Designed miniproteins, single chains, continued (4). Designs and how they scored, part 31

Each design is a single chain, and the fold is of that chain. pLDDT is the mean over its residues in the fold that is shown.

## One batch from the design tools (miniprotein)

Design m13046
Fold by ESMFold2-Fast:
Structure m13046 (fold): chain A 98 residues (1-98)
Amino acid sequence: DRLAAVQALADAVVNKEPVERIKQLGLEAGLITPEEAEAIKSLDDVYRHLARAEAEAIQRGDLETAALLSNAIGKISSKFKSWEEFREFEEKLGPLPR
């Protein structure tokens, strides 16, 4: 279900799973469309997508989904001291495009 998939996405990012796995989880949950999945090439893209989804959930008044997304985003960001460390984390999951 969507809420469980959001938690699975956050866990996958924190556990340094491949971006392909994270995209699959998002597609299964309906959190990422096929077009969005093609645009997502890094963990940074995943983070930005989750942030947008949170804002949209708040706008819709879906406070339960918004709270879960906010918690997932917080868990992801708290694992990295800076954007530089986040980029270093991406490099460990696969080649980073120049």
Scores: mean pLDDT 68

Design m13047
Fold by ESMFold2-Fast:
Structure m13047 (fold): chain A 100 residues (1-100)
Amino acid sequence: MSPEELFEEWKKFLANPENLEKLKELLDFAKENFGLEFEIPEDATEDERVALLALFFGEVLATLQLEMEKKLGKKIVFPKSVEEEMELAVELKEELEEIS
C-alpha cells in the first residue's frame, strides 16, 4: 500500500467518531499497561492529527503483537486493511486483559 493510500484509509476511518473512540480506548490501554506515551500538539492540523494517530496505532499494534507472541508463543499475522488491523488490535487487547 502506498503512503498516500494508507493516509486516505486512516482519514476515512477516523472520520467515524466510533472508530476514533475505539482508537482512544486502545491508546489508553497501552498507556496503562505498557507505559506508552502519546501526545498530540494543541496546534496540530487535522491532517497532522490523523498522521499522529496512525503512528500511535502502529506502536500499539506492534506492542500488542509482541506481548501476545511472548505470552502464547504463537505468531500473529497482520491483516492488510486499517479496519481489520483495528479489529485485531481490539481482540489482542481483550486477550491480554484476560491473560494478565
Scores: mean pLDDT 77

Design m13048
Fold by ESMFold2-Fast:
Structure m13048 (fold): chain A 73 residues (1-73)
Amino acid sequence: MSPEQVKLQQRLNLYQISRAASQFVIDRIEAKLAANPDASPDVIARRQALIDRNRASIADLDREIARIKEKIA
């Protein structure tokens, strides 16, 4: 691969790791919500807000990952 392609592959790997980390956070919070049906509405709202923020981060990362994959292909 060219030096440019190597740099793109390294960036792709970092974005994929970041995406996996954000998904892991979502999965853990969803599991906590499922395990605590008697959680207060305030606690549920805060956890949902954190899920929403991580989903927005994943959407941004997915766009960048797609752009890099197109350049490598």
Scores: mean pLDDT 85

Design m13049
Fold by ESMFold2-Fast:
Structure m13049 (fold): chain A 107 residues (1-107)
Amino acid sequence: SDARRVALALLEARERLARDPSTGPEVFEELAKLLKELGLDELSELAEQAAEALRLPSIEQAISRLEEIIAKLEELIKRSDPYSLEYNVAQGLLELVRLGIDYLRSQ
C-alpha cells in the first residue's frame, strides 16, 4: 500500500530527526524521492525545498524559508480531501518542518 509505505517513511523521518536533527537535509531529500515516485509532485517539491532551506548558512534565512513551506503546506491541506493520501502526507511533512524550525531556534 502506498499509504502504508508513506506512513512508515514519515515515522522513520520523525525518529531520525529526533535522534540527529543534522540529518534533516538527507531525510527531506529521501522523502522527496519517495513522494515523486508516488506521483505526489507538489509535496515532493516542498520536501526538496525544506532540504535546501536546512542547508542555508543563516539560521534566520533557514527559518524564514521553512515558514514559507509551512504556509504552502497549510494551503495544500485546506484544499485537500481529509481522507486522501495527499492530505495525510502534507500533515506529516508539516510536523517534520515544524521540528526543523524548533531545532534551529534551539541553537
Scores: mean pLDDT 89

Design m13050
Fold by ESMFold2-Fast:
Structure m13050 (fold): chain A 85 residues (1-85)
Amino acid sequence: MTPEQVLAFAEETIKLLNELGGNPTKKQFIEAAKKAVEKLKEKGVLSEEEAEKIIKFLEELGKDESLSVQEAKDKIGEFLQSLLE
């Protein structure tokens, strides 16, 4: 993935979270991130393969009930950095 794709994902996720207002739960944060990926795929910013990789990661992250919202954000950031070329 390119840095521009990572930035677009972060911006779309933040936009969707702001629409929810208040303090989002981990479930709401992960669902917002998944929606951001779907929107970016529809816009052609992400390929289907790139979108599938991110969605799979988010679904696995959502299964870890021990993670805080901040820890989930940090792990998403680390994952996206690992995809940069």
Scores: mean pLDDT 79

Design m13051
Fold by ESMFold2-Fast:
Structure m13051 (fold): chain A 94 residues (1-94)
Amino acid sequence: SELEETKEFLREEAKKISERGYELGEEIAEMIRAGASAEELEAFLKEEIEKHPFDEKEQIAFTLVMTTTALETGDLDESRIPAIRKGVEKIKKA
């Protein structure tokens, strides 16, 4: 339940920061869940960034969604959740 609550929290914060960053993050997350290769992920992200370069808010929102995906895949351990939540609070204060 803490994992699912944290994922929802990160997705909602990402949406508030940048809709585009959130949407691109969700597209990459879906590609990862579908078993896309690193080459496919890099090609997609490169094309999107070349058309519309990321600003700081888009980068932050995208990173929050990628953090959610890393928690789902186990690339980030759930023990990192308290540190992740503190990081988001610092971003919100900056």
Scores: mean pLDDT 81

Design m13052
Fold by ESMFold2-Fast:
Structure m13052 (fold): chain A 86 residues (1-86)
Amino acid sequence: MSPEEAEEWDRLAREYRELLEEKVAELEADLAANDPSKLPLLEYYKQIIKAETEAELAGELYPERRELIEAIRDRQIAEMQAKIAA
């Protein structure tokens, strides 16, 4: 990996982590106020997101697991966000 590629990778990894942390923090705050029974489910997805980020940073991608985990995560986050917005 070139120095430029390494810098872009680190930047994308930081942006990915920060955006997800912001979304998760907003969902966590909203759930604590409106529907705290869903907090354990959100905590489960936080752990999946952390594991995925670490795997990407280590260069140990798991294509079959990554796509499945990302699809499940995105769907569940979108569903929870929609329920909070309702």
Scores: mean pLDDT 63

Design m13053
Fold by ESMFold2-Fast:
Structure m13053 (fold): chain A 98 residues (1-98)
Amino acid sequence: SPEFEKIVKEFVEELEKLFGEKYETIDELVEAIRRKYEEDPEMTILKMSVALSNAITKYRQSAPEATEKLSAQMTEIIRAFREDLDKALELFRKLLEG
């Protein structure tokens, strides 16, 4: 949905702020998350959680269904990171692609 695409874009912008970097492609963002997770898993998960919280806070009143969908998908992705990094990154890529 357009509202879901908008909140995913906001989530990416919040991630870019926390990492101090900008990503021009989904491939660049996914590879950046892989490298950051391999270097510091807990800090990477913390920054992803903060970015998610910020995006949800901005859209919770105007697009509650989109915020619930993003929250549910990111909860699954964050859980997957602790079990299987490649699976987590594939789920994250699918989220970004729509």
Scores: mean pLDDT 89

Design m13054
Fold by ESMFold2-Fast:
Structure m13054 (fold): chain A 84 residues (1-84)
Amino acid sequence: MEELKEEITNLLVEVLKVPKEVAESFAQQVVDYLEEEKLSEEEKKKILETIKETAEKLKNSKLSNGDKLVEIADAVVLTLIELK
C-alpha cells in the first residue's frame, strides 16, 4: 500500500498540479479505504490505471482541485465495485 500511495500522490501532483500535502492526504484516504478490501496486486494496478485515466480527463477541466479529487474518488469506488 505504501507504493500505491506514492504512485497516487505523484500522479496527482504531476497531472493535476495539486499541492503535495493535499495529494498525500488524499492518497492516504484512498489507501485506507482500499485496505479493507484486501486487494491483489492486479486489482491495485486496475485502481491506479483508473486514477490515471480520470486525472488525464480532468487535467484540462475548469473544476477546482477539490472537485477533481471528488471525481477521482468516485471513479475509484466505481472501479472497486466492478472488480467484485
Scores: mean pLDDT 81

Design m13055
Fold by ESMFold2-Fast:
Structure m13055 (fold): chain A 65 residues (1-65)
Amino acid sequence: SSSLQEQIAQLEELRKKNLEKSREDLELARAETDRRTRILLEASGGLNLVGASASKVSAQKLAEK
């Protein structure tokens, strides 16, 4: 019947929306993982170029004075 087909269509739409939300959640989780990885690499001295350069310049100025 048409009412049954309407219910099926509504369930399919709901499933599609749930899949889209899951995809967005996975993308956000991936971005957060990338941020955490960068912080860990920076703490390990892998990506400390800007911070280390600024600190080194400050220490050098203090030593020269």
Scores: mean pLDDT 69

Design m13056
Fold by ESMFold2-Fast:
Structure m13056 (fold): chain A 72 residues (1-72)
Amino acid sequence: MIEELKKEMEEIAKKYGARQAVNHAFLLAAEKRLTPEQLRELARWAVELMVKYEKDPEQQKRAEADLAALDA
C-alpha cells in the first residue's frame, strides 16, 4: 500500500509539480486512515519529492531543511 502511494505521488510530481504530489498525499492520508508510522514515511517521501522535483530554488531549500529536521 504505502509503496503504491509513493509511486503515485512521484508520478504526480513529475506531471504536475511536487506541491500537487504533497497535496494529494495529505488527502489520501486523511481518507485512508494511515498509521502514525505510515504517515511519517509518507511525509518524509513528500519532502524528498519536493527536494527532487520542486523547480523553485527557495522552496527546494525549505524542503531540504524540513528533511533535516525530520531526521533530528
Scores: mean pLDDT 76

Design m13057
Fold by ESMFold2-Fast:
Structure m13057 (fold): chain A 68 residues (1-68)
Amino acid sequence: SMMEEALKEGKEKIDKVIEEGLKKGLSADEITNKALEVVGELAKKTGDEELEKELMGYVARKHTELLK
């Protein structure tokens, strides 16, 4: 579905931000802020509250993993 494709694309963009941030030696908080910028851009572009909510949850899970 279009929603599943959009979620997959958003998650892939978030994963890329995390990988690039780790390569640059950014903190977990700095990486999370950059990932949230991606979520905000997608939310602004789509107006899709469900997509925004799902991607926000994904970023929260990734932030928890970065702190372990």
Scores: mean pLDDT 83

Design m13058
Fold by ESMFold2-Fast:
Structure m13058 (fold): chain A 81 residues (1-81)
Amino acid sequence: SSALKEKAKELVRTLGEALGLPEEKIEIAIEAVLEALDRVEVPEEYIGFLAYEALRLVRGGETDVERITERLIERYKEFLE
């Protein structure tokens, strides 16, 4: 939903800024989380998990949005098992 995507975007930005990440890395993390939400139905309660994992990956040097998106989906599915 549009509201869920806005929630995710705001959360990633707030956490990324708190971690001292540059704007370019925060934008990559936002794009990856929004793409994951387009591919997989994720309840609102798991948005924090996706936001944190995306920020962890960009902080670790990952810059490829598609790779981050695939890792987020993989981690979410693992969490459900």
Scores: mean pLDDT 86

Design m13059
Fold by ESMFold2-Fast:
Structure m13059 (fold): chain A 84 residues (1-84)
Amino acid sequence: SAEEILKLVRERKFEKVVEILKKLGLDRDAEIVKRLYEEGRYDAALYVAMRTLGISADEIVDMLGVSKYTAASIDATSVELELK
Protein backbone atom coordinates (compact mmCIF):
# COMPACT_ATOMS: atom_id res chain seq x y z
CA SER A 1 0.00 0.00 0.00
CA ALA A 2 1.04 3.62 -0.49
CA GLU A 3 0.99 4.33 3.27
CA GLU A 4 3.25 1.35 4.01
CA ILE A 5 5.71 2.46 1.32
CA LEU A 6 5.70 6.03 2.70
CA LYS A 7 6.51 4.67 6.17
CA LEU A 8 9.43 2.64 4.78
CA VAL A 9 10.69 5.63 2.79
CA ARG A 10 10.65 7.78 5.95
CA GLU A 11 12.57 5.01 7.76
CA ARG A 12 15.07 4.77 4.84
CA LYS A 13 14.49 1.02 4.46
CA PHE A 14 15.64 0.81 0.83
CA GLU A 15 15.52 -2.99 0.58
CA LYS A 16 11.86 -3.06 1.70
CA VAL A 17 10.97 -0.15 -0.60
CA VAL A 18 12.42 -2.04 -3.60
CA GLU A 19 10.55 -5.22 -2.56
CA ILE A 20 7.19 -3.42 -2.35
CA LEU A 21 7.67 -1.55 -5.63
CA LYS A 22 8.26 -4.91 -7.33
CA LYS A 23 5.14 -6.33 -5.62
CA LEU A 24 3.15 -3.42 -7.11
CA GLY A 25 4.45 -4.31 -10.60
CA LEU A 26 6.78 -1.29 -10.72
CA ASP A 27 9.84 -3.41 -11.55
CA ARG A 28 11.64 -0.70 -13.53
CA ASP A 29 11.18 1.87 -10.75
CA ALA A 30 12.34 -0.71 -8.20
CA GLU A 31 15.52 -1.33 -10.23
CA ILE A 32 16.21 2.42 -10.49
CA VAL A 33 15.76 2.85 -6.72
CA LYS A 34 18.04 -0.15 -6.06
CA ARG A 35 20.73 1.20 -8.38
CA LEU A 36 20.67 4.66 -6.79
CA TYR A 37 21.05 3.44 -3.20
CA GLU A 38 23.79 0.98 -4.21
CA GLU A 39 25.64 4.02 -5.61
CA GLY A 40 25.20 5.79 -2.25
CA ARG A 41 22.65 8.22 -3.70
CA TYR A 42 20.20 7.65 -0.84
CA ASP A 43 18.23 10.89 -1.16
CA ALA A 44 17.86 10.30 -4.93
CA ALA A 45 16.67 6.71 -4.31
CA LEU A 46 14.02 7.86 -1.81
CA TYR A 47 13.03 10.76 -4.07
CA VAL A 48 12.39 8.42 -7.05
CA ALA A 49 10.38 6.01 -4.86
CA MET A 50 8.18 8.81 -3.48
CA ARG A 51 7.71 10.44 -6.90
CA THR A 52 6.62 7.02 -8.25
CA LEU A 53 3.83 7.18 -5.63
CA GLY A 54 2.76 10.61 -6.98
CA ILE A 55 4.20 12.70 -4.16
CA SER A 56 5.32 16.21 -5.17
CA ALA A 57 8.95 17.33 -5.03
CA ASP A 58 8.11 19.96 -2.40
CA GLU A 59 6.51 17.34 -0.12
CA ILE A 60 9.52 15.06 -0.51
CA VAL A 61 11.89 17.91 0.36
CA ASP A 62 9.87 18.53 3.54
CA MET A 63 9.59 14.84 4.48
CA LEU A 64 13.24 13.89 3.91
CA GLY A 65 14.83 17.14 5.07
CA VAL A 66 16.74 17.54 1.81
CA SER A 67 17.33 20.94 0.22
CA LYS A 68 15.23 22.32 -2.65
CA TYR A 69 18.50 22.41 -4.59
CA THR A 70 18.88 18.64 -4.16
CA ALA A 71 15.29 18.05 -5.33
CA ALA A 72 15.80 20.28 -8.40
CA SER A 73 19.06 18.47 -9.24
CA ILE A 74 17.36 15.07 -9.02
CA ASP A 75 14.41 16.28 -11.13
CA ALA A 76 16.78 17.62 -13.81
CA THR A 77 18.40 14.17 -14.16
CA SER A 78 15.34 12.02 -13.34
CA VAL A 79 13.48 12.16 -16.70
CA GLU A 80 14.57 8.55 -17.39
CA LEU A 81 14.43 7.47 -13.71
CA GLU A 82 10.99 8.71 -12.58
CA LEU A 83 8.21 6.53 -13.98
CA LYS A 84 4.52 7.13 -13.28
Scores: mean pLDDT 66

Design m13060
Fold by ESMFold2-Fast:
Structure m13060 (fold): chain A 81 residues (1-81)
Amino acid sequence: PPKIPSDEEILEALTKLVPRETAERLLRIAKEVVERNPDASVAELQRLTLERLREEGITDPVALLAAQLATRSLAEIRRYQ
């Protein structure tokens, strides 16, 4: 099984797609969504993350993709396998 990545490892992966400031904001939002919705599916968490980004005025397609990837990674970590 793959090693569970740290928040910093997820952040560094996101910085390959978006500027570090944006990556930090996306990771914060994704983490909040995952922590608030422990019983939600990965698809539901990704949808909720995108809705939250829209509410915060983040509409850049690359940022939306990065947030979906971060949400998936965090959801897999939080399910603790």
Scores: mean pLDDT 79

Design m13061
Fold by ESMFold2-Fast:
Structure m13061 (fold): chain A 78 residues (1-78)
Amino acid sequence: SQIDKVLAEIDKIVDQAKKAKTLDEVQKLTKEFQKLQKKLKDLVKTEDVSNQIKVLTQVLAAGGEIYTTEQKLKRKAA
């Protein structure tokens, strides 16, 4: 499904963020993630409640991992 394709793209962004060596790299990936997050919010509107919860939970987890990586890189830069 289109939702599965967007989730797969988000997973790739999370993997790239974990491998990122600079804050600029992570911030660029954060912008791409936010773009995909908006796309997913629109796509899930036609799904049942169970699938909406599942997809939104995966998106929140992905965002958390990117955020954690950005915070670690900020601490190393300080």
Scores: mean pLDDT 82

Design m13062
Fold by ESMFold2-Fast:
Structure m13062 (fold): chain A 88 residues (1-88)
Amino acid sequence: STEELLRRIEEVLEEVERLVEEAERMIREGAPPEEIRRKIREAERLVAEAQELLLRADLPEEVRLELARRLAELRNRIAAIEAEVEAM
C-alpha cells in the first residue's frame, strides 16, 4: 500500500541520516578513512533503495517533493563526507 511504502521510505531515510551523522562524527574524531567509507557505502545502498521506493510510490506531489528534498540533502552530505575523506 501507499502507506506502507511511505513508512518504508521514512525508515530508510532515518537510517541514512543516522549513518551520515555517525560518519560526520567519525571524521571529527579522526577515525580511519576505511571505516568512514564503510558507513558511507551502507548509506549509499539505502539511498538507492529510497530512490526506487519514491519512484514506485503514488504519493501526493507535496509529500514527494519533501521526501525528495530530504534525500537530496542526505546525498549532498554523503558527497561532502567523501570529499573530506579523500582529503585525509
Scores: mean pLDDT 87

Design m13063
Fold by ESMFold2-Fast:
Structure m13063 (fold): chain A 68 residues (1-68)
Amino acid sequence: MPSVEELLEEFRETLEKNKDAPEEEFDKIVQQKVMELLETLDAQGASEEEKKEVLERASEIYKEILEK
């Protein structure tokens, strides 16, 4: 199973690949990837605290990508 670090790296890579997409399309990709992160964490038995930490880190990545 992928680690939290691997999940966040995949999230970053997906956003980087799609950063030049139209806003509507980019927003859908971001929402889909956030849902996939949460589903994967749930499948791995992650705690609510772990999910919050991953969401905070994903939010940081999202802001970083938007700055580019």
Scores: mean pLDDT 78

Design m13064
Fold by ESMFold2-Fast:
Structure m13064 (fold): chain A 85 residues (1-85)
Amino acid sequence: MEEELARAEAIIAEIEATYGEALGDAARALLYYILGKEEEAKAALKTELAKRLFDLYLKLHNKEVTEEDLKEAERIAEELEKRAA
């Protein structure tokens, strides 16, 4: 598990380098949450965009996605496209 965690963190670092800090932070927070490290997950969420992404991923993980969550996903995708441009 520790070796798998280190590998996952390396992949997240590559995501952060390629797609930006908000996606990296959200991915890191999701990893820590899945591992039961809720405080580390919260500490990883440094931007409002990362917090929004994490909330959406958390609802997807728990299979509690609503129509409002789908609208939020569309808003996040649009914001990420604007940041990539």
Scores: mean pLDDT 72

Design m13065
Fold by ESMFold2-Fast:
Structure m13065 (fold): chain A 108 residues (1-108)
Amino acid sequence: DKIVQEIIARMKLAATLDETIKWLTALKAEETNPKLIAILDEIIALEQETRDLVLARKLTVEKFEELHRRIAALYEEAVALDPSLRRRFDLIVATYDELVEELRKIDA
């Protein structure tokens, strides 16, 4: 039962990361500001690193918090260049916080 719940939680986190990477990649393709493109590239790279760690079963809560603290700082830089991104980034952060709390509850 616990093993199944861990697998489900990790699959949900991987799927959420895939959706976020897909959205950021599409956003970057339509972007013309080279500073914002560079920030989006850094965010995509960190989201991909997080996803690779999830798939390798190496993602710890501590490592997730480290990576997402860096991503949150880049989100603030992106929002400073394009304030319209605020609501979507806040939603992404809230979704990841919920998924990490589910992982914390699983004794793995």
Scores: mean pLDDT 83

Design m13066
Fold by ESMFold2-Fast:
Structure m13066 (fold): chain A 80 residues (1-80)
Amino acid sequence: SSEDEEIIEEIKALLDRVNSEENPENLEYQIELLEDYAKKLSKEQIELVIETLEEELPKVPERKKPVVERMIEKLKEVLK
């Protein structure tokens, strides 16, 4: 759907910001922005976000993978 495409594009834009960001406080802020974004989404849309992050994870630089893994874990906690 158009909404699913918008979610995927938003998550890819988030990953571009994470990959470009070198400041640890700004990286933590990206996690907070993702959690706030997830509050606006349905359970099924949060699952789409998790799937998109997991599919993109292999393309993320090794030093940035822990940030993305924390994003995935935080979203999984929201689904509990």
Scores: mean pLDDT 86

Design m13067
Fold by ESMFold2-Fast:
Structure m13067 (fold): chain A 67 residues (1-67)
Amino acid sequence: MEERVKELGEKTFSEDPEVQLEAARELAEIAKTHPEVARPYLEKIATDESVPAEVRGIAIRALGELA
């Protein structure tokens, strides 16, 4: 699971917007069952200004559901 979460985290910085969105959505789903592994990546995505606002929004929403 940790390796999968790392892979998805890296894909959120992809040059392809579709890949970024898909990776963020998958990471949000994994966070529902493995919050301890997904949370650090979601926090990085939510606060990284280089990530598109739509992708950051997915991470912010997922973090809210974990609280």
Scores: mean pLDDT 79

Design m13068
Fold by ESMFold2-Fast:
Structure m13068 (fold): chain A 65 residues (1-65)
Amino acid sequence: RAEELARRAASGELSPAEIEAEVAALDRDQQRALLAHAQRLVNEDPSADGAAALASAAGEVLRRQ
């Protein structure tokens, strides 16, 4: 589930508001998994704007908890 969301966001399929809503709907373990996947995608391709946006959104949601 977290991997699927990371893939959709990285491909530009989701708007920033949709990314935040989807991340907020995940449980804490899935939110952590999503952040790890997003960070990995950014590390593999630093020019991937979608992956960077996902990492930012996931980090923000986790920070609020």
Scores: mean pLDDT 71

Design m13069
Fold by ESMFold2-Fast:
Structure m13069 (fold): chain A 104 residues (1-104)
Amino acid sequence: SALEARRAALAARVERRIAVVERLIARLDAAAGTSPREIAARRLLREALRLYRDTLAAVRAARTVRELTLAEFRLIAAEATLWLAIRLLSPELQAEARALEEEA
């Protein structure tokens, strides 16, 4: 059905976002940066990961158009949190984040 196709597409998109966030967290943890910007970026990336995982669960549980729409609103919050985190990253890590998005 159209609903099942939209749900599957949204789930795939959220799963790709989770992979990107996990890779960015791993890169920041490996760099072990202690600046206020790096601490804030790591905190926001972990919050984005939590929000994306919550969104994925909501998408997978959705049985109605209304439930899927509510999951899409959850995705907006996750996306906003990720973009705030990316803005705090170095230009090199911002470029890596964009490359990972293009590969996903």
Scores: mean pLDDT 85

Design m13070
Fold by ESMFold2-Fast:
Structure m13070 (fold): chain A 70 residues (1-70)
Amino acid sequence: SLEEAVAKLPPLLQREFELVKRLVAESDDPEILKAYEELKKKIEEGTVEMKDLVEVEVMIALKLMREALS
């Protein structure tokens, strides 16, 4: 399961994933939701890196920035 795969991650990646989960839960953007599904797949495959988590966070930040500038 995803929960079991997350529990096997290094503590730093576990903490970052909790932040990503919280940010994604507040999003209705289909591109962000798709990126989150790909992130979960990498976690379950054991191939996830810190950069993958940060990329989703940056995507959310850029969306919020674009909305603030519109």
Scores: mean pLDDT 85

Design m13071
Fold by ESMFold2-Fast:
Structure m13071 (fold): chain A 90 residues (1-90)
Amino acid sequence: SEVEKLLESLSVEAKKKLQSLVDKFREKFNEAFADKSLTLEEQIELIKELTKEIIEEIKNDKSLSEEEKEKMIFLINYETEKLIKALKES
């Protein structure tokens, strides 16, 4: 897939950074979802907020090239859109 090709094109360092950011997202998301009172709208807004935090960390990482940053931001946005669609179709 296009997504798998983009992921494999990242440097080892960029892949490690992306994995670290994904793990941090999962931790924050799971903490928020421990409160099962969240509405669908609140869940979607939380996902968008956490996604913005990850994108800012990528943008501010001076060890990453601009090309790698663009690829990582694309991958994060792609996975976030899939997650939001899955929630809306539940």
Scores: mean pLDDT 81

Design m13072
Fold by ESMFold2-Fast:
Structure m13072 (fold): chain A 82 residues (1-82)
Amino acid sequence: GEVIVIRLFNDTEVVKTELPKFIDQLPAGSKVVIVDEGSTDGTLEAAEEAAKLAREKGIEVEIIKVPKNNEKAVKEAVKEAK
């Protein structure tokens, strides 16, 4: 299946509107790794709701918290998600 990495930082509106639409386009068996870069505005709660809907469609979702704008941390999060 596909492995898709999505990076979030204080993106509550995008997560509520765009993430569910994106997930609707994925085939069952896809894996989504959501990397939150230290959000404080409810982005994590919105991501958890999107993850719940994705899992009901047979899509695996993992949510990982990392430091803001750190490419090494994002790559490590993706490796951990395997």
Scores: mean pLDDT 74

Design m13073
Fold by ESMFold2-Fast:
Structure m13073 (fold): chain A 55 residues (1-55)
Amino acid sequence: MTDDQNQQLVDQLIQQGLADSPSQAQQMIDDGVSGKDPSYGATMGRLGYQLNFPS
């Protein structure tokens, strides 16, 4: 994931009210990518995987 794509995803998480800060949004992204949050996939599916999530 590029820094630009990561920033766009952070902004979308905040805009959707799923995170209240950029740090929380980044933590959600990191937890989802590492498999620490099993609900992350459903959340990211709603926001759109078109932001090029790392597999």
Scores: mean pLDDT 64

Design m13074
Fold by ESMFold2-Fast:
Structure m13074 (fold): chain A 79 residues (1-79)
Amino acid sequence: SELERRREALDRSVREYLAGLTEEELRKWLEEMKKDPSKRAAYIVFSTLVEKYGDYLEALAVFLGLEEERARELAEELR
């Protein structure tokens, strides 16, 4: 179905994006978001996810729209 194709496309895009990122880069990105008032909503959501999951890659995968179980699998693959 088209919905399944869109979900698969999202999964691929998130995987490719995350594969180039380190936890250190994501931590720095979160701190930069904190300093920018225009990104307050994104900062609140992402920081809450980081606190909930205890992992920056898993948190970002969820933030980008992946389901919790898939986000965990991707984060483990990319470590």
Scores: mean pLDDT 83

Design m13075
Fold by ESMFold2-Fast:
Structure m13075 (fold): chain A 87 residues (1-87)
Amino acid sequence: MSAEEKLALAKKGAEGIKKLAEEMLADGVPVSSVIAFVTGLARREAEKLGLPEEVIEELVEIWREGIENNDLEGALKRAKELLEKAI
């Protein structure tokens, strides 16, 4: 997989994570449960892409903070910016 293809796939994954978090919150899932599920999913997807542990930890923190602060748009933007620097 080229770096360009890997980045496109990673960004699409981040968009999917945002949509899933929005759907879970809309369905009335408790914020703590959404954080646990979404951060776990973000870690697993980043590991599958072979990202460094330091990048995985930062992506997990971005999604945790975005959910806690009700700022999923900001979380997606920060995740994409980090992925562009890391890939």
Scores: mean pLDDT 84

Design m13076
Fold by ESMFold2-Fast:
Structure m13076 (fold): chain A 61 residues (1-61)
Amino acid sequence: MPSLDQIEAEALGRALELSETTDLSPEEIVARVRAWVEERYPELPEERLEAITAKIRAFLA
């Protein structure tokens, strides 16, 4: 598993890609990135997934 910082960077990069290439709302982007992280890193603790989700939401604000 990559470091938490690398997972966060990857999630933010995915959120940026979706915001630039799609007409999805910020809440839809957050939901899709959360699902993508859960699928890719199923062993990631829930509290860390919530922290990443909060960071993405703040980034898209």
Scores: mean pLDDT 80

Design m13077
Fold by ESMFold2-Fast:
Structure m13077 (fold): chain A 74 residues (1-74)
Amino acid sequence: SRAAEIAAVSAQLAALQRQIEAAIAAGDKETAIAYLEQLAQLLIDFFRRLEPDKAEELTEKIEEQLKEAIEAIK
């Protein structure tokens, strides 16, 4: 079901966010960036399935936010 898919993606996002937080707390910028890229890709793939007619615009916005997040960590 769509609800089960949303729940699964939400759980994956929460796990990635915890890994990013842990890496930042440890001063491991490379690991934090790797998990941020993984989180961005998860969101892009999810929105391509959910909102295919807006996938390009959403991808561009996610990539912009990823770039800003990476620059903030460095």
Scores: mean pLDDT 83

Design m13078
Fold by ESMFold2-Fast:
Structure m13078 (fold): chain A 92 residues (1-92)
Amino acid sequence: MSKEELEREVLFSFNVMGLTLLYKYSESEEIRELARRGLELLAEAEPLDIPLEKLEEINDLVLKAMKADEKGDFEKAKEYLEKAIELLEELL
């Protein structure tokens, strides 16, 4: 395994964890549904087939969604999460 392959696997795992936290703990049903969709897409993906820069973009969006959700800004959390899902759908 190369360093880049390891970095992709780590970022993929962080995306799964972030989406799982949103799915289990968000007070917004809409955010939970979007997080579930993201998890379904990641479950179909092979981590090494996704470019590192795209995994970094998705991870940044998931982290922004988590921060917005924690603040109760569900509209911003939805925007970030929808963009993350769009990127995942484009890559799969």
Scores: mean pLDDT 83

Design m13079
Fold by ESMFold2-Fast:
Structure m13079 (fold): chain A 102 residues (1-102)
Amino acid sequence: MDKVKEEIKRVNDSLKGLEDLGARLSAEVAATSSPALAAAVKKEVDALVEKAKKDTEEYIKKAEDNPDLSTKYGTLGEASNGVAAMGVSSVRIAALSETRRS
């Protein structure tokens, strides 16, 4: 049980990292790009963060509802991988804004 709580905390910490990354990307684009491009990038980043939150909550619920410890761990691992993938997508959106500035 304690290790399941530790994994849930790890997943939530990863999600917080993604939220922080999204905020930084939005601020950078706002400082260096047109208002229209900044708004578009913020919308895409916000959508990715919202999806990551929803998916993470679903995986945590699945893990908590499972009676088998190994299944709980597998489900939490899947959540961590999902958050990491969303982070990569956010960085790619930032790269597009850099290209538009040039």
Scores: mean pLDDT 72

